# Ledger of designs, part 108: designed miniproteins, single chains, continued (3)

Each design is a single chain, and the fold is of that chain. pLDDT is the mean over its residues in the fold that is shown.

## One batch from the design tools (miniprotein)

Design m11747
Fold by ESMFold2-Fast:
Structure m11747 (fold): chain A 114 residues (1-114)
Amino acid sequence: MSFEEIKEMIKSESEKARALGLFYLLLDPRQFEWLKELSKDKEVIEALKKGLFSKSKPVRFYAAYILALIKTEESKKIIIDALKNGSPETQKFVKEAIDLSKDEELKKEVEKAL
């Protein structure tokens, strides 16, 4: 699957398409290169932010995990906001995503901001 197809799926209003796009992104060997390019796309970042509040549990988890992997100031702000103001279920998925990212620096910065 191409990067362009995955990007379109992530921006889709269909929760099934978003879940598949996020899942395929995480399975692709080029995921780290693609994450860097996705971090520059404001529509993708907005879709990931909205994904944290999706009724689909896979979309919520994958959105949180991708935001944790992107490692920008904007993605970090979205993560911190979700932990402060999100539902208990959103907070749980965000914490699990941070732990799964294995990024100890991100974890420390988030804990300090709470």
Scores: mean pLDDT 79

Design m11748
Fold by ESMFold2-Fast:
Structure m11748 (fold): chain A 89 residues (1-89)
Amino acid sequence: SPLVEKAKERLEAEVEKVLKEAEKAPSKEEAIEILEKAIKALEEQIKDVKEAIEKSTDPEEKKLYEELLEALEEAKKRLKEEIEKLKKE
């Protein structure tokens, strides 16, 4: 769906913005805080999308939410991997 593709593009831009903010942070601890705040925001979005999937009776709408959920989970994974890299430094 073009709408889901647009949402994925916006999500990718937001992830890249957060990663840049973390890179420019004055300390490793502040970088981790930036990433953790972004993860919490993604977790809230994931919860909302999961609730939308449960409430949806339209198979097409359900499929679109499932595609968005997959993109949100992947974004969360990328940010968690960045935190783990910083912690191992």
Scores: mean pLDDT 86

Design m11749
Fold by ESMFold2-Fast:
Structure m11749 (fold): chain A 87 residues (1-87)
Amino acid sequence: DERLEKAYQEGYAEALAFYARLRATAPADLASLIAQRRAQIQQQLAQLDALIQRYGIVTGEMLLQRAYLQGYLDGLAEALAADAAAA
């Protein structure tokens, strides 16, 4: 599904942009701020999954939101791995 792939890619790209911005503006707090953002995104995914399980209904909008949030988490993980490899 092109819409789901786009949502994932948007989340991924936003995560990379967020990481790059924090690295430039707040390098001393980078690890803490990334951990906070990761926890926020993980909580949003958990809440969405709980909602789907409670009602037994999955809408297209819920699938797009899940794809975006997963892309964001994957983007943060890749940025951290790339930064560690470059050190």
Scores: mean pLDDT 84

Design m11750
Fold by ESMFold2-Fast:
Structure m11750 (fold): chain A 94 residues (1-94)
Amino acid sequence: SEKEKLMDQLIEELKAAAEAAEKGDKEKFLEELKKANKYSDQLYKLLTKDQKERFRKEVLPLVVAASIEFSAGDGKGAAELLREAAKKVEELKK
């Protein structure tokens, strides 16, 4: 389905942002996070009410926290948060 394809794309971009964060690549981190946000916006419109609630409570806070950690100089912490966000998107498929 289109929803599943967008979930897979979001997972891929969150993992790519995590890799960039671990490397301290600010430009690549911001680029991948921008792509993740685009897919997130497209995906959110297709989610059920229950999936929207889980996305807001479990996924979005982790992505926000990752941006804060990266800005504070913790690229490894940012990467861990983004990988957890990707895992939460995978769990959302069920």
Scores: mean pLDDT 89

Design m11751
Fold by ESMFold2-Fast:
Structure m11751 (fold): chain A 64 residues (1-64)
Amino acid sequence: DRVKEVVKAVQAAFGLPVDGVPDAETAALLRRMLSLLRAEHPPFGPNALDDAELAELEALLAQV
């Protein structure tokens, strides 16, 4: 699951427990990053999530 791998990558980068499940801290970081990346460039660069995968990530974050 590409969305889960992105969550794990963010958790690893910020020293959070790497479980692929967005808790409150991970969700806050991802929301902030998505806001910034959407304004300038596609999220996560050339290996960015597709619009469908991005929507799945946003839906997952809405559960936290």
Scores: mean pLDDT 67

Design m11752
Fold by ESMFold2-Fast:
Structure m11752 (fold): chain A 77 residues (1-77)
Amino acid sequence: AQAAFDKAVAAVEDAVSDELLARVRAEGPPSGDEVLAAAQRLADGIVQAAKSTGDQALLEQATKQAQALIDKVRRDV
């Protein structure tokens, strides 16, 4: 479960990173709102990956990880 979750999280991080990089290449640096939106999408993906495992402890871990990510990005922008 943990290994599958870690792999799913890495895939979500890669997808969000690729979208953001393509956006920057096309239109220049993203706004703070766009960075927050990307972070929210990543956070939602992390929680969804945990839900897909059916592991309640992993879901709790993912929820905390997602909240910490949003808190960090909100502080930085």
Scores: mean pLDDT 76

Design m11753
Fold by ESMFold2-Fast:
Structure m11753 (fold): chain A 95 residues (1-95)
Amino acid sequence: MWEELKKAMEEYVELYIKYYKLDEEEKEKLRKKAEESFEKIKKEFEKDEEKMKEILEAVKVMTKALELILKGEEEGKLEEGIKEAEKLAKEYEAK
């Protein structure tokens, strides 16, 4: 579970870096912030499996949304990618 969250957060950060085309300094800062956030979440919710699952699902949804936007941009269908990401976010919030 913690390993899955760490991996999901790392995947989100790498997609964010790609989407915003961050330079090396910004990449290092963002990766450090992600590691700090992971350790804080782990310490705070160490014994709360339900909160861990909620956080993991939220990170996975954010990762999928960014993947849809990036794929849309690469295929020249940015507007469609954004709409698919918005639909995914709305479906997640409705649960």
Scores: mean pLDDT 77

Design m11754
Fold by ESMFold2-Fast:
Parts: C-alpha cells; structure tokens; sequence
Structure m11754 (fold): chain A 96 residues (1-96)
C-alpha cells in the first residue's frame, strides 16, 4: 500500500490535472475562479493533514462544479439540471 506521503502527493497531482483539464476545456472565468478557490482550499487541507471526510466533501463540490461547467459547454441541459440538484442537496445536507 502507498505511504501517507505518497497518497498526499497523488492527491496533489490529481488536483493539478483537474485544473489543467478545466483550463483546456475553456470554462468561463467565474467557474474557473470558483474551481480554483475550491482546489486551493483542498490543497491547503491536504497539506494541513485534515480529515479525509472533509477533503472528500470539498472534492465532491469541485467535481460537481467542473462537470456542470462541461455540461453547459456541451449544451446538455438535462445533465446541467441534474448537477444543480446535486449541488443543492450537498448544501441542504449541512443545513441547521
């Protein structure tokens, strides 16, 4: 099994690849800003040794945002609506 340091490095590499893919996909400036902010927060949490569960929640949010932006680019309105519903449910799960 990979070491904790190797797992951390792998996670950082995945983040860098996602950021590169987002730039290549030509996402809008607002979406790119939000995605970069989420990825930066995830990087900071990984480096701080935050719980995997908290990192996973932010990663899911970043992945949904990226997928929604790709759906908007392809004109898939149904996928866009499904992803918006998913993001809404994630927010409501934390509602007090």
Amino acid sequence: PPSAEEQKQRQLEVIEKLEEEAEKAGLDEETMKKLKELLEKIKAMIEAGAPREEILELWREAALLFAKALAEKTGDEQLKEELEEGLKLEKEEKEE
Scores: mean pLDDT 70

Design m11755
Fold by ESMFold2-Fast:
Structure m11755 (fold): chain A 115 residues (1-115)
Amino acid sequence: SMSKYKEALDKVKEVIKKIDETIKKIQTENLSNKELQALLEELLAYLQKVLDEIKKNMPKDSFFITLFQGAIASIERAIEIARTEKDPEKAREQVIKLLTTTRDNIEHQVKWMEQ
């Protein structure tokens, strides 16, 4: 239904906002690798919760499910960077770049879906 579509679209926008808030914290707080990993694990848990809510309300073949699965995979990769990159400044830079690409991809898809 259109109301379920609108609700899912609003949840996507909330996810973009949460990613943007996460990027801002990484940019401003000079996080250690452990703190960066913890912050990304919180973001991952949030995205998994949103995906579970969408799966309950949307068809299994919904583009929203595919979109969130892609975002989750990107956050899991960001966690791996925080775990394996020994230089905290390089870890933060790589994670910011990955999260920025992820949010830009989601925002592009949202603009397409609103047409």
Scores: mean pLDDT 86

Design m11756
Fold by ESMFold2-Fast:
Structure m11756 (fold): chain A 78 residues (1-78)
Amino acid sequence: MAMELLRKAEDALNQGNLKRALEYYIKGAEEAKKNRDLEALHKAILGLNTLSTVAGAAGDTELQERASKALEEAKNAI
């Protein structure tokens, strides 16, 4: 379920595992798109925005770019 994937993403982000957080946010957003779950899409957008900011602050340019792309794709699904 999209919400469970987003919860796992938040847990990974809180643990500092940015790569795993990105993987779960992408999976959660894709499941939300498939199921037309706007609430889950909004949560994915907020999480991806936070992840992009955190990755940028950490100097992880590749992860920041991937998070920003996933964020744009999630926004375009609404």
Scores: mean pLDDT 86

Design m11757
Fold by ESMFold2-Fast:
Parts: C-alpha cells; structure tokens; sequence
Structure m11757 (fold): chain A 69 residues (1-69)
C-alpha cells in the first residue's frame, strides 16, 4: 500500500508547487504506480476541481489516491 508519507516524499522530490499532467505522470513513476494515460487523465480531471489546468499539492494527492484505488 502506498502511504501518505511516500506520496509526500515523491512530491517533495519533484519540488514543484503546481503539477502539470506530465508532472503527475512523473510522480506516479516515482511511486511505482503503473497507470494508463486514460487513468492519469481521469485522475487529473477529478482532482482539478478549480479547473486551473494545474494541480496544487493537495489536489495531486487526491489524483494519486484516485488512481491507487
């Protein structure tokens, strides 16, 4: 199981305040999560509640949790 601590460490390693689609894909690779481009896109849309086209740290955690279910 992927812990919140592992997710936080991956986000800290990336070093960005906001994540693009490509940044989310990179974090998933760092966590060892295999996901299709379709699954990543669905998770990104789910987490991007303000429709900014970018995920803040809290939204990125939501996207990762959505894929990991």
Amino acid sequence: MISDEEIRKALDKLGKDYLSYSDLKEVLKLLGIEATDEQIEEAFRYADVDRSGLLNRSEAILAIEYIAK
Scores: mean pLDDT 78

Design m11758
Fold by ESMFold2-Fast:
Structure m11758 (fold): chain A 82 residues (1-82)
Amino acid sequence: SEVLEKLRETLLKYISPEVAEKIVAFLESHETLSREDIIELAKFVEKEDPDLAKKLRSLAIVNESMTAEELAKYIIDYLEKK
């Protein structure tokens, strides 16, 4: 996915390679993410970006599910605005 490749490049500017790859792999393995999946994704970034983790948890509250592409675009937009 072109969006997931852009996500990888964007994450590597702000987050450790280990956590960046874990996030991308998680989104590549899920076409659609449940609330529980989004909360799990938030745990991956919590230590390095607690504000992003909080925003992802907020998305999980208001959305029953999101596509990997929607979440990738959200994360890219968040990070590019820093």
Scores: mean pLDDT 87

Design m11759
Fold by ESMFold2-Fast:
Structure m11759 (fold): chain A 95 residues (1-95)
Amino acid sequence: MLREILERIHRAYYNGVIGDSDIEDIRRFIDFYEEDPKEVDRIVREILGMSAREFLEKLIQFLQGQAANAELIGDTDMAQALRELIQRLQDLLNK
């Protein structure tokens, strides 16, 4: 359910910590957004009180910080996964 995915992503954002399960939730969110951006915007506004665009911008900023931290601790696999998600999210903003 998209609502549950958004709530989990929002908790990860609020807690300032990202793990493998959060990476999968973000991938699922991107898939939903690519399929129906208008419906995703409606649900994001209902749950988070912001536009999907605003949420994408905040999520990109959060993931950039997480990728930098992963590089600092030598977690190259996590850093690469985060960079791939950042690129996908930026592509969504440019559509």
Scores: mean pLDDT 86

Design m11760
Fold by ESMFold2-Fast:
Structure m11760 (fold): chain A 104 residues (1-104)
Amino acid sequence: MLREVVREGFEIGYEGTLEGLSPQEIEERVLERLAEMLGESVEAVRERMREPDISPEDLLRLAGLINGAALGRKAAVEGLPEEERERRLEELVREVEEAVRAHE
């Protein structure tokens, strides 16, 4: 599950950057995807992020999408080759998994 979420975020950031989207427009696409995953509106997701006691699963999805998108944007800007993109994506999945586990 986490690897899939991070990969989706990566694709949003990577493809969005190649399309010429701004960081704000990429962030909006990330929020739209999170809203779809949660079965909620983007507005409801924004309100949920302001609430204390967000579930660990929702935090994991949010962290995976945001960090994935940031890496995807960087990969597009720097012109990273496919092999390097795959390597960094796998490293990021492990880092997000370890960070979330530290909050359990």
Scores: mean pLDDT 78

Design m11761
Fold by ESMFold2-Fast:
Structure m11761 (fold): chain A 72 residues (1-72)
Amino acid sequence: SKKEEIEARFDAELERVKAEAGSLTPEELRQRVARVVGKFVDEAMKNLSKEEADELIARGLQRVAELVRELR
């Protein structure tokens, strides 16, 4: 499904951010995360129902918060 495609791409991008985090400056890391999140939110809102988009975005943002805590 489109939802599964969006989630899979987002998950892959977050894993790439995590793997590369040690090689990035704090500014580069912030910019990378912002770009990944922005694309994810845009794709979800354009391609999914409001209910599916809201639910997927909420889960995605929780995963970003967890990643940010891990990288501290």
Scores: mean pLDDT 83

Design m11762
Fold by ESMFold2-Fast:
Structure m11762 (fold): chain A 70 residues (1-70)
Amino acid sequence: SEKEKLLEEFKKLVEEFIKKMKEKNFPQEVIDTVKEHAEEALEKMKKMSVEKLKQALKDFKEQMEKLLKE
């Protein structure tokens, strides 16, 4: 389903960004915070409508891209 694809995309996005953060030597506390937020977000996203899930995925992607640039 579309919802299952969006959840899979979110999981892959989180894994890739955590890997990039580790490669850039981000502080462990920042990485741990991202992991905690991602786990909480994933559980909430499972209960969301497709439209809300698309918005949440977009917002998360934008936040992670900003974090990686700084």
Scores: mean pLDDT 80

Design m11763
Fold by ESMFold2-Fast:
Formats: C-alpha cells, sequence, structure tokens
Structure m11763 (fold): chain A 57 residues (1-57)
C-alpha cells in the first residue's frame, strides 16, 4: 500500500541521512508528512522518493 511504501521510504531516508544531505532529508520528510496528513499518500510517496533519489547516488 502507499502508506507502507511511504513508511519504508521514510525509514530508508533516515538511515541514509548525514550532515551533507540533512536538509534534503528534512525537506522530503516535511513534504511527505504534509501530503500524508491530507490523506494524499500517493503524493507523499512521490515526495519521499524524490528526496531519497537526491540522497542516493
Amino acid sequence: SDVEEANEIGRRMRELANEENKEIAEEGQKRGTYYASRGDYKSAVEALKEALEKIEE
């Protein structure tokens, strides 16, 4: 489900977060939480994936 996918991506992003990418991780989580709070888990997943992609090579 989108909820499970959002939670999994969020966890992965926290694991990969470091001092250099902290701002990207924080902005991604902020956007993801914003969409999730509105019940828009599809947009939450997309926002989190975008942040994760920027953190990962």
Scores: mean pLDDT 77

Design m11764
Fold by ESMFold2-Fast:
Structure m11764 (fold): chain A 105 residues (1-105)
Amino acid sequence: MLTREQVAELARKVAEILTEAFREAGLPDAKVEVKQEGNTLTFTVTAPDGTKYEIKVKLPDQVTREGARAILRGVANQAADFLGLPDEVREKLLARIDEVLDEIS
């Protein structure tokens, strides 16, 4: 089981992975920010033209590793859809998220 705080730390790592994926897709001006407000994580994805897309996730006090994986993969897929990321970049992004989750003891 992961705590809400552990999932929030993973969300910040996923934001870094997303930023790298944006650079690989030729979108260096695209940004992602993560904010935690109580039990809610908000990911704000900013496109190169300044358009923003907000992804909100409500976290229970504890979540399984697979539950956290599903949440973070869901965020990554929504960000990829919003920015129109190529399938190759999306697959690499999801694999990096899986790797981060698998490194948790």
Scores: mean pLDDT 84

Design m11765
Fold by ESMFold2-Fast:
Structure m11765 (fold): chain A 92 residues (1-92)
Amino acid sequence: DPIVTANTAISNAVAATRSGNTEGALSDIQTAISALQAITDPRSAEEIKTAISYLADAKEALLNGDPVKALSDLNDADIQLGVIALKEAVFK
């Protein structure tokens, strides 16, 4: 399930960022992006695009040494993933 995979990857990226594991966090962000790209439902297309944008911003924040911004961006991506999950549950 790409939604479950993305959720797990974002959670792991948050934990890695909090522990200062930048390499792990970047890997987890890439896993989350790949999982989101596997979702082909057009009803979620805008939320997927927005979530990927936040994940890209989180990646840049980590590369710039800004873990506070990275955590904020990861949280915004997680909110979008929640919207995707609700749409998938309601509009089968």
Scores: mean pLDDT 85

Design m11766
Fold by ESMFold2-Fast:
Structure m11766 (fold): chain A 79 residues (1-79)
Amino acid sequence: SAEAEEVKQRTLETVEEELRYLMEKEGLSRREALERVLAAIDAYLAYLETTPGDPEVKELAREALEAARARLEAELAAL
């Protein structure tokens, strides 16, 4: 759906901005930045499982975060 693709795109853009910030402004290595963002994604996925809310909205967020996690895990494995 258009909504699912929009949420995925925004999530990826946010993740890319955070990685850039951590590397360029905080001085983290690419590995350290990837590990920190992956830990944050895992924490948010756990939060979504326990938080009351609209199941459809939670599913969109979960799918977007899982897609971002898979991409970052692949990037970390390629280092």
Scores: mean pLDDT 87

Design m11767
Fold by ESMFold2-Fast:
Structure m11767 (fold): chain A 74 residues (1-74)
Amino acid sequence: SPADKMLAEMEKILQQIEQTTDVAERQRLLDEFSELARQLAAEHFDSLTPEQLARFVELLSRYLELRDQVMAEL
């Protein structure tokens, strides 16, 4: 489904943030994640399965942790 593809891209972005040491690139990737999460919520939220919703929440939690780490490095 489109939601599954978006969730997979969100996970890929988080992995890229974890592997990248450049603060500017990490911030760019955080912005990409945020925009993709916004689109998923706006367009697909009502159609998410319980499993997709749980995955989305897990990815958002990981994003917030990584965002805090990047903000601490600025």
Scores: mean pLDDT 86

Design m11768
Fold by ESMFold2-Fast:
Structure m11768 (fold): chain A 84 residues (1-84)
Amino acid sequence: DTEAAIAQLRAHMEGVVEKARELAKEGKLEEVRKIIETLRRQRAEAEAALATETDPAMAEILRAAVEAAARAVEEIERALREAE
């Protein structure tokens, strides 16, 4: 189920953002930067996969992944700036 897969992906990203915010509050800024770097790399990989994807269901999941990763990076970057 594509909808269930997208919901699971979004829930996972929310968990990543929560963990990153907690790490930022603890002053573990290097760990937060590593999370941002990983998410940026994963987003770029998802965008590359989306460019060649011919399955509509997988394309929808990949678009959701790109959007979720972009939002997560933005929220985590805000938390990092606040902690700096």
Scores: mean pLDDT 86

Design m11769
Fold by ESMFold2-Fast:
Structure m11769 (fold): chain A 80 residues (1-80)
Amino acid sequence: MKAEFEELIDKARAAIARVRELIANKEPLSKISQALAEGQAYVNKAILLALRSKDPELQEKALQVAKDLAEAWVAYRAAA
């Protein structure tokens, strides 16, 4: 579980970074939206694993990545 959680967090962070890069490069909104959807899927899985673990540190990490993803959604809407 911990290894799976860390992999999901790393993939979520990579997806968020890609969203930021796609926005900065003025890539098509469809491509940015797809990257956001991929990031959302990783974040959702990480949150569920963190809640199941009942580990406050994992829950804090999942919440932080969820906040970063929410900021990426705001940036996407501003770019659209």
Scores: mean pLDDT 84

Design m11770
Fold by ESMFold2-Fast:
Structure m11770 (fold): chain A 100 residues (1-100)
Amino acid sequence: VEEMKERILNLVKEYSKEIKAAKTLQEVLEIAGKLLNDIIDYINTLIDKGVPKEEIREIYDEVFKELEKVIDSLTPEQAAALRKLLEETRKQIDEIIDEA
């Protein structure tokens, strides 16, 4: 589980570099969308492996905490758009975990 957590945190780190390097709102949203889809796939993988629901939520909270740090480095417009994507993704992940 620690190895899997390290893998997703490294993924967030790599995408965070791309988001920070993006110069347009469209580029930020495209990169963030790919990252969020990868996070959803990762959560599904943890569920399939039988990782306890509480442990999945802890990993998920840590991942989103790191993403919030990235948002704080963006313009207000980019930050608002990315927060909307994060909110929709949080809702989707919560539903996936709750139905597991």
Scores: mean pLDDT 78

Design m11771
Fold by ESMFold2-Fast:
Structure m11771 (fold): chain A 95 residues (1-95)
Amino acid sequence: MKPKITITDAKTGKTLEIDVTEHSVREIAEAIAKLLGIEVPENPTAEERDKLLSLPVKVTKEDGSTRTLSLGDAAEELIRDAIEKGEVHYTVELA
């Protein structure tokens, strides 16, 4: 089975599933932002992208541990954990 990330919005309970093998950190961060109700331009400038990646999010892992990271750092951790474990489930919310 390909490495997979499942992300749940803590506020709405809506889930997003991402196959890690074909997505960059940026693409995963943009997908999380859209899940959380943040408007993402289709052709973001470098400055708009940097602002998006710097947004603070709270991430809760399956073990119940919670921490606050930038959206970019959260996306990198999700990719790393999915590659290591095969499948991961995270709950996210805006910090």
Scores: mean pLDDT 78

Design m11772
Fold by ESMFold2-Fast:
Structure m11772 (fold): chain A 84 residues (1-84)
Amino acid sequence: MREEAERRAKELRDKALNSPDPVKQIAYLFAAWVHATEPPIINLFQARRAGDQAEIAKYQAELDKIAAEMTAFIRELDAADAAK
């Protein structure tokens, strides 16, 4: 479900921010991205199979939002590292 995926993605983002290892930071960021995008990707495939244009638009918008949030998180991670 969306809420569970968002919660898991946030946990992984927090691990990335607190990791002193840049390789682990990258791994956590990637895992967070995968968890965040999986539900809307599955829902998008189902909507396309059903031919439901409103649901297709909805899930594409959710993916765009997640992409914007991940871009913002990368900037936040860079700022946190610079502050230490």
Scores: mean pLDDT 74

Design m11773
Fold by ESMFold2-Fast:
Structure m11773 (fold): chain A 107 residues (1-107)
Amino acid sequence: MVREVAEKIGKELKEKYPDKKIFVVAVETSPSERGEPSTPHPLVVTRATQEAMEGVEKAIKEKPDIVVVVADIRGDDLMSYAIAKSAAEYLKEKTGVPVILVDTSKL
């Protein structure tokens, strides 16, 4: 699950950079990861975008030194990629700190 990978990455990065404030954002772009049935793509995109934005706003409030965005960008779904990438780019713009995008489908 994206959340379990996010927790693992957070621990590893805190060990590697003990003096840095690290914030990890889990982005659930797939309906199946959220336990929801498959829906028409426009509705799925709207819900995934809302959840991603909530995680992004929380990360901005934490004022971290490093942000990690963890997402499952499986199956060449351009919308899943767009949501995760947009969240990462928005975080970089608003925080000015390094933002790392992690695709759990490649792990």
Scores: mean pLDDT 65

Design m11774
Fold by ESMFold2-Fast:
Structure m11774 (fold): chain A 69 residues (1-69)
Amino acid sequence: HMEVLEIPAGLSSEELAELVQRILEERGQPTLARVARHELSKAPTGEEAAKAARGALELVGVELRVVPG
């Protein structure tokens, strides 16, 4: 079963990367957290960062949902 995590729209790639890293570390995945942090902070757009974040969190059973502004 997927856990749903809602985040506010307008987070920067850096802010999203920090959030994803924290969540993955809390789920006992410190290595994945480090890799995801690096990938997201290097994303050229917020949309690509969001896609990368969704992929990483899905590996630990978390669905990332961006709340419209």
Scores: mean pLDDT 77

Design m11775
Fold by ESMFold2-Fast:
Structure m11775 (fold): chain A 58 residues (1-58)
Amino acid sequence: SKEGAKTAAKESLKNGVEAGGDPEKVVEQMKKGIEEYSGEDKEGLEEGLEEGLKELNL
């Protein structure tokens, strides 16, 4: 679902950064992964990444 994908993207970004990942590299890897999706799941993942970046001030 779009909402589930959005939540998953936010958690993935947060977990990657909190685990000591380079935020720029985490974002690049997530964007590449998101391109494999389509429809509502892709939209949710893109929105989740965008909102997650704002929430983390990245």
Scores: mean pLDDT 81

Design m11776
Fold by ESMFold2-Fast:
Structure m11776 (fold): chain A 69 residues (1-69)
Amino acid sequence: PEQALAELKQRLLQDDELRLLLAGYSDDDLLGFLEARDFNVGKTVELLKYIKATGRGVGKDPRGRAIEL
């Protein structure tokens, strides 16, 4: 929901590496990542850190299939 999206954006802004994801992902993309983690912001942040660290498998589908590699 809206609250989880706002919290996710705030968490990404606090991390210099993850801030770049806000420029690359739309709100719909971020909601897709949240849905893949049952709207758990902490788990979603961990997922995005994993994607950033690997540099590949970011995928076209943020619903978890592509990001699970």
Scores: mean pLDDT 68

Design m11777
Fold by ESMFold2-Fast:
Structure m11777 (fold): chain A 55 residues (1-55)
Amino acid sequence: SDEEKKNELLVEYVLKALEEGRLDVANELKRTWLQSLRDKVPVEEFRKKLEEILK
């Protein structure tokens, strides 16, 4: 499902942020994930948002 794909993406990006000690970024990724589930954002739009946050 799209929710499962978003969960997989969140885990991947959160782990990247945590590897670099970027706790604030990890929290922003989590908030973006919750917002994406609430607003039914497409998976590709969600992926782009995570990429933007991790920059």
Scores: mean pLDDT 86

Design m11778
Fold by ESMFold2-Fast:
Structure m11778 (fold): chain A 63 residues (1-63)
Amino acid sequence: GAPVYRPVEVTVAPGDTLAGLAARYGVPPEMLELSVTVINQLADPTRIAPGQVLTLLVPDGHE
């Protein structure tokens, strides 16, 4: 079946980037773009600020 993704809320820290957060949480670029444009409704994903809460679609896997 298709991969299952779950929403995870992340608070942006000073120096964080969307690419860095995606790498940290194992989010593929396609799901990162979907998260910022659809889930967070961001017009510009390069304009994130410290303290902002973002919802990322993270792969749902068993431990």
Scores: mean pLDDT 68

Design m11779
Fold by ESMFold2-Fast:
Structure m11779 (fold): chain A 67 residues (1-67)
Amino acid sequence: KKVIEFTAEEDLKSATVVNDSDKDVKITVYVNGKKVAEEVVPAKSSKVIDLSKVKKGDKVKIIAEEL
């Protein structure tokens, strides 16, 4: 399990998550404590995650969990 927390320095649009592992990875995004995105990135693949709800000054928490 990996957790990344930061304050957004600008409005965001999207991020590409690359999963080079042999396991599926669940990505959950919280903005100011509210869940705004939840995606499963399959093993050996990539996925574009929508971050358009993230605005400058927001508290962002991203959780990545292998399934």
Scores: mean pLDDT 81

Design m11780
Fold by ESMFold2-Fast:
Structure m11780 (fold): chain A 75 residues (1-75)
Amino acid sequence: TAKERAEKLYKEFKEFLEEAKKKGLITEETYKSMIEALEKKLKEIHELSETDPEKAEEYVKYLEELIEDVKKKLE
């Protein structure tokens, strides 16, 4: 489901950001801001999964693209 995919993306990206913070590639403030934004998007996808699964899938794709953009900028 969209919810399960979003949860997996959240876990993987959180681990990536924790490693980036450990390596000094991002500040603690940036890490906290990104985690907060991720948690907000995860909540939106969770809510949409129950009311509009098709829209939830679109939000998951948007989240995937956002994560890819951040990873590219940190390389």
Scores: mean pLDDT 80

Design m11781
Fold by ESMFold2-Fast:
Structure m11781 (fold): chain A 71 residues (1-71)
Amino acid sequence: LLPPGLRQLAVEYLEQLIEEAKADPGANSEVLTVLQQALQDAKKGYAVNFKKLEILTGKKVPEALANVPLP
């Protein structure tokens, strides 16, 4: 489960990535789908693999989110 203290940070981070992906007409639609799924999981308090998202997006994950336990 995603720690409550990090849930808002996770949601804000994912919403920002989704908006950046939507603004890029050359963005891979598979990446957008993964980000949208991660946002839904974070909103439900489920664990999200933020390191995988860093690899897929090329955007560095905040240290606090990178150390969240994986499912």
Scores: mean pLDDT 74

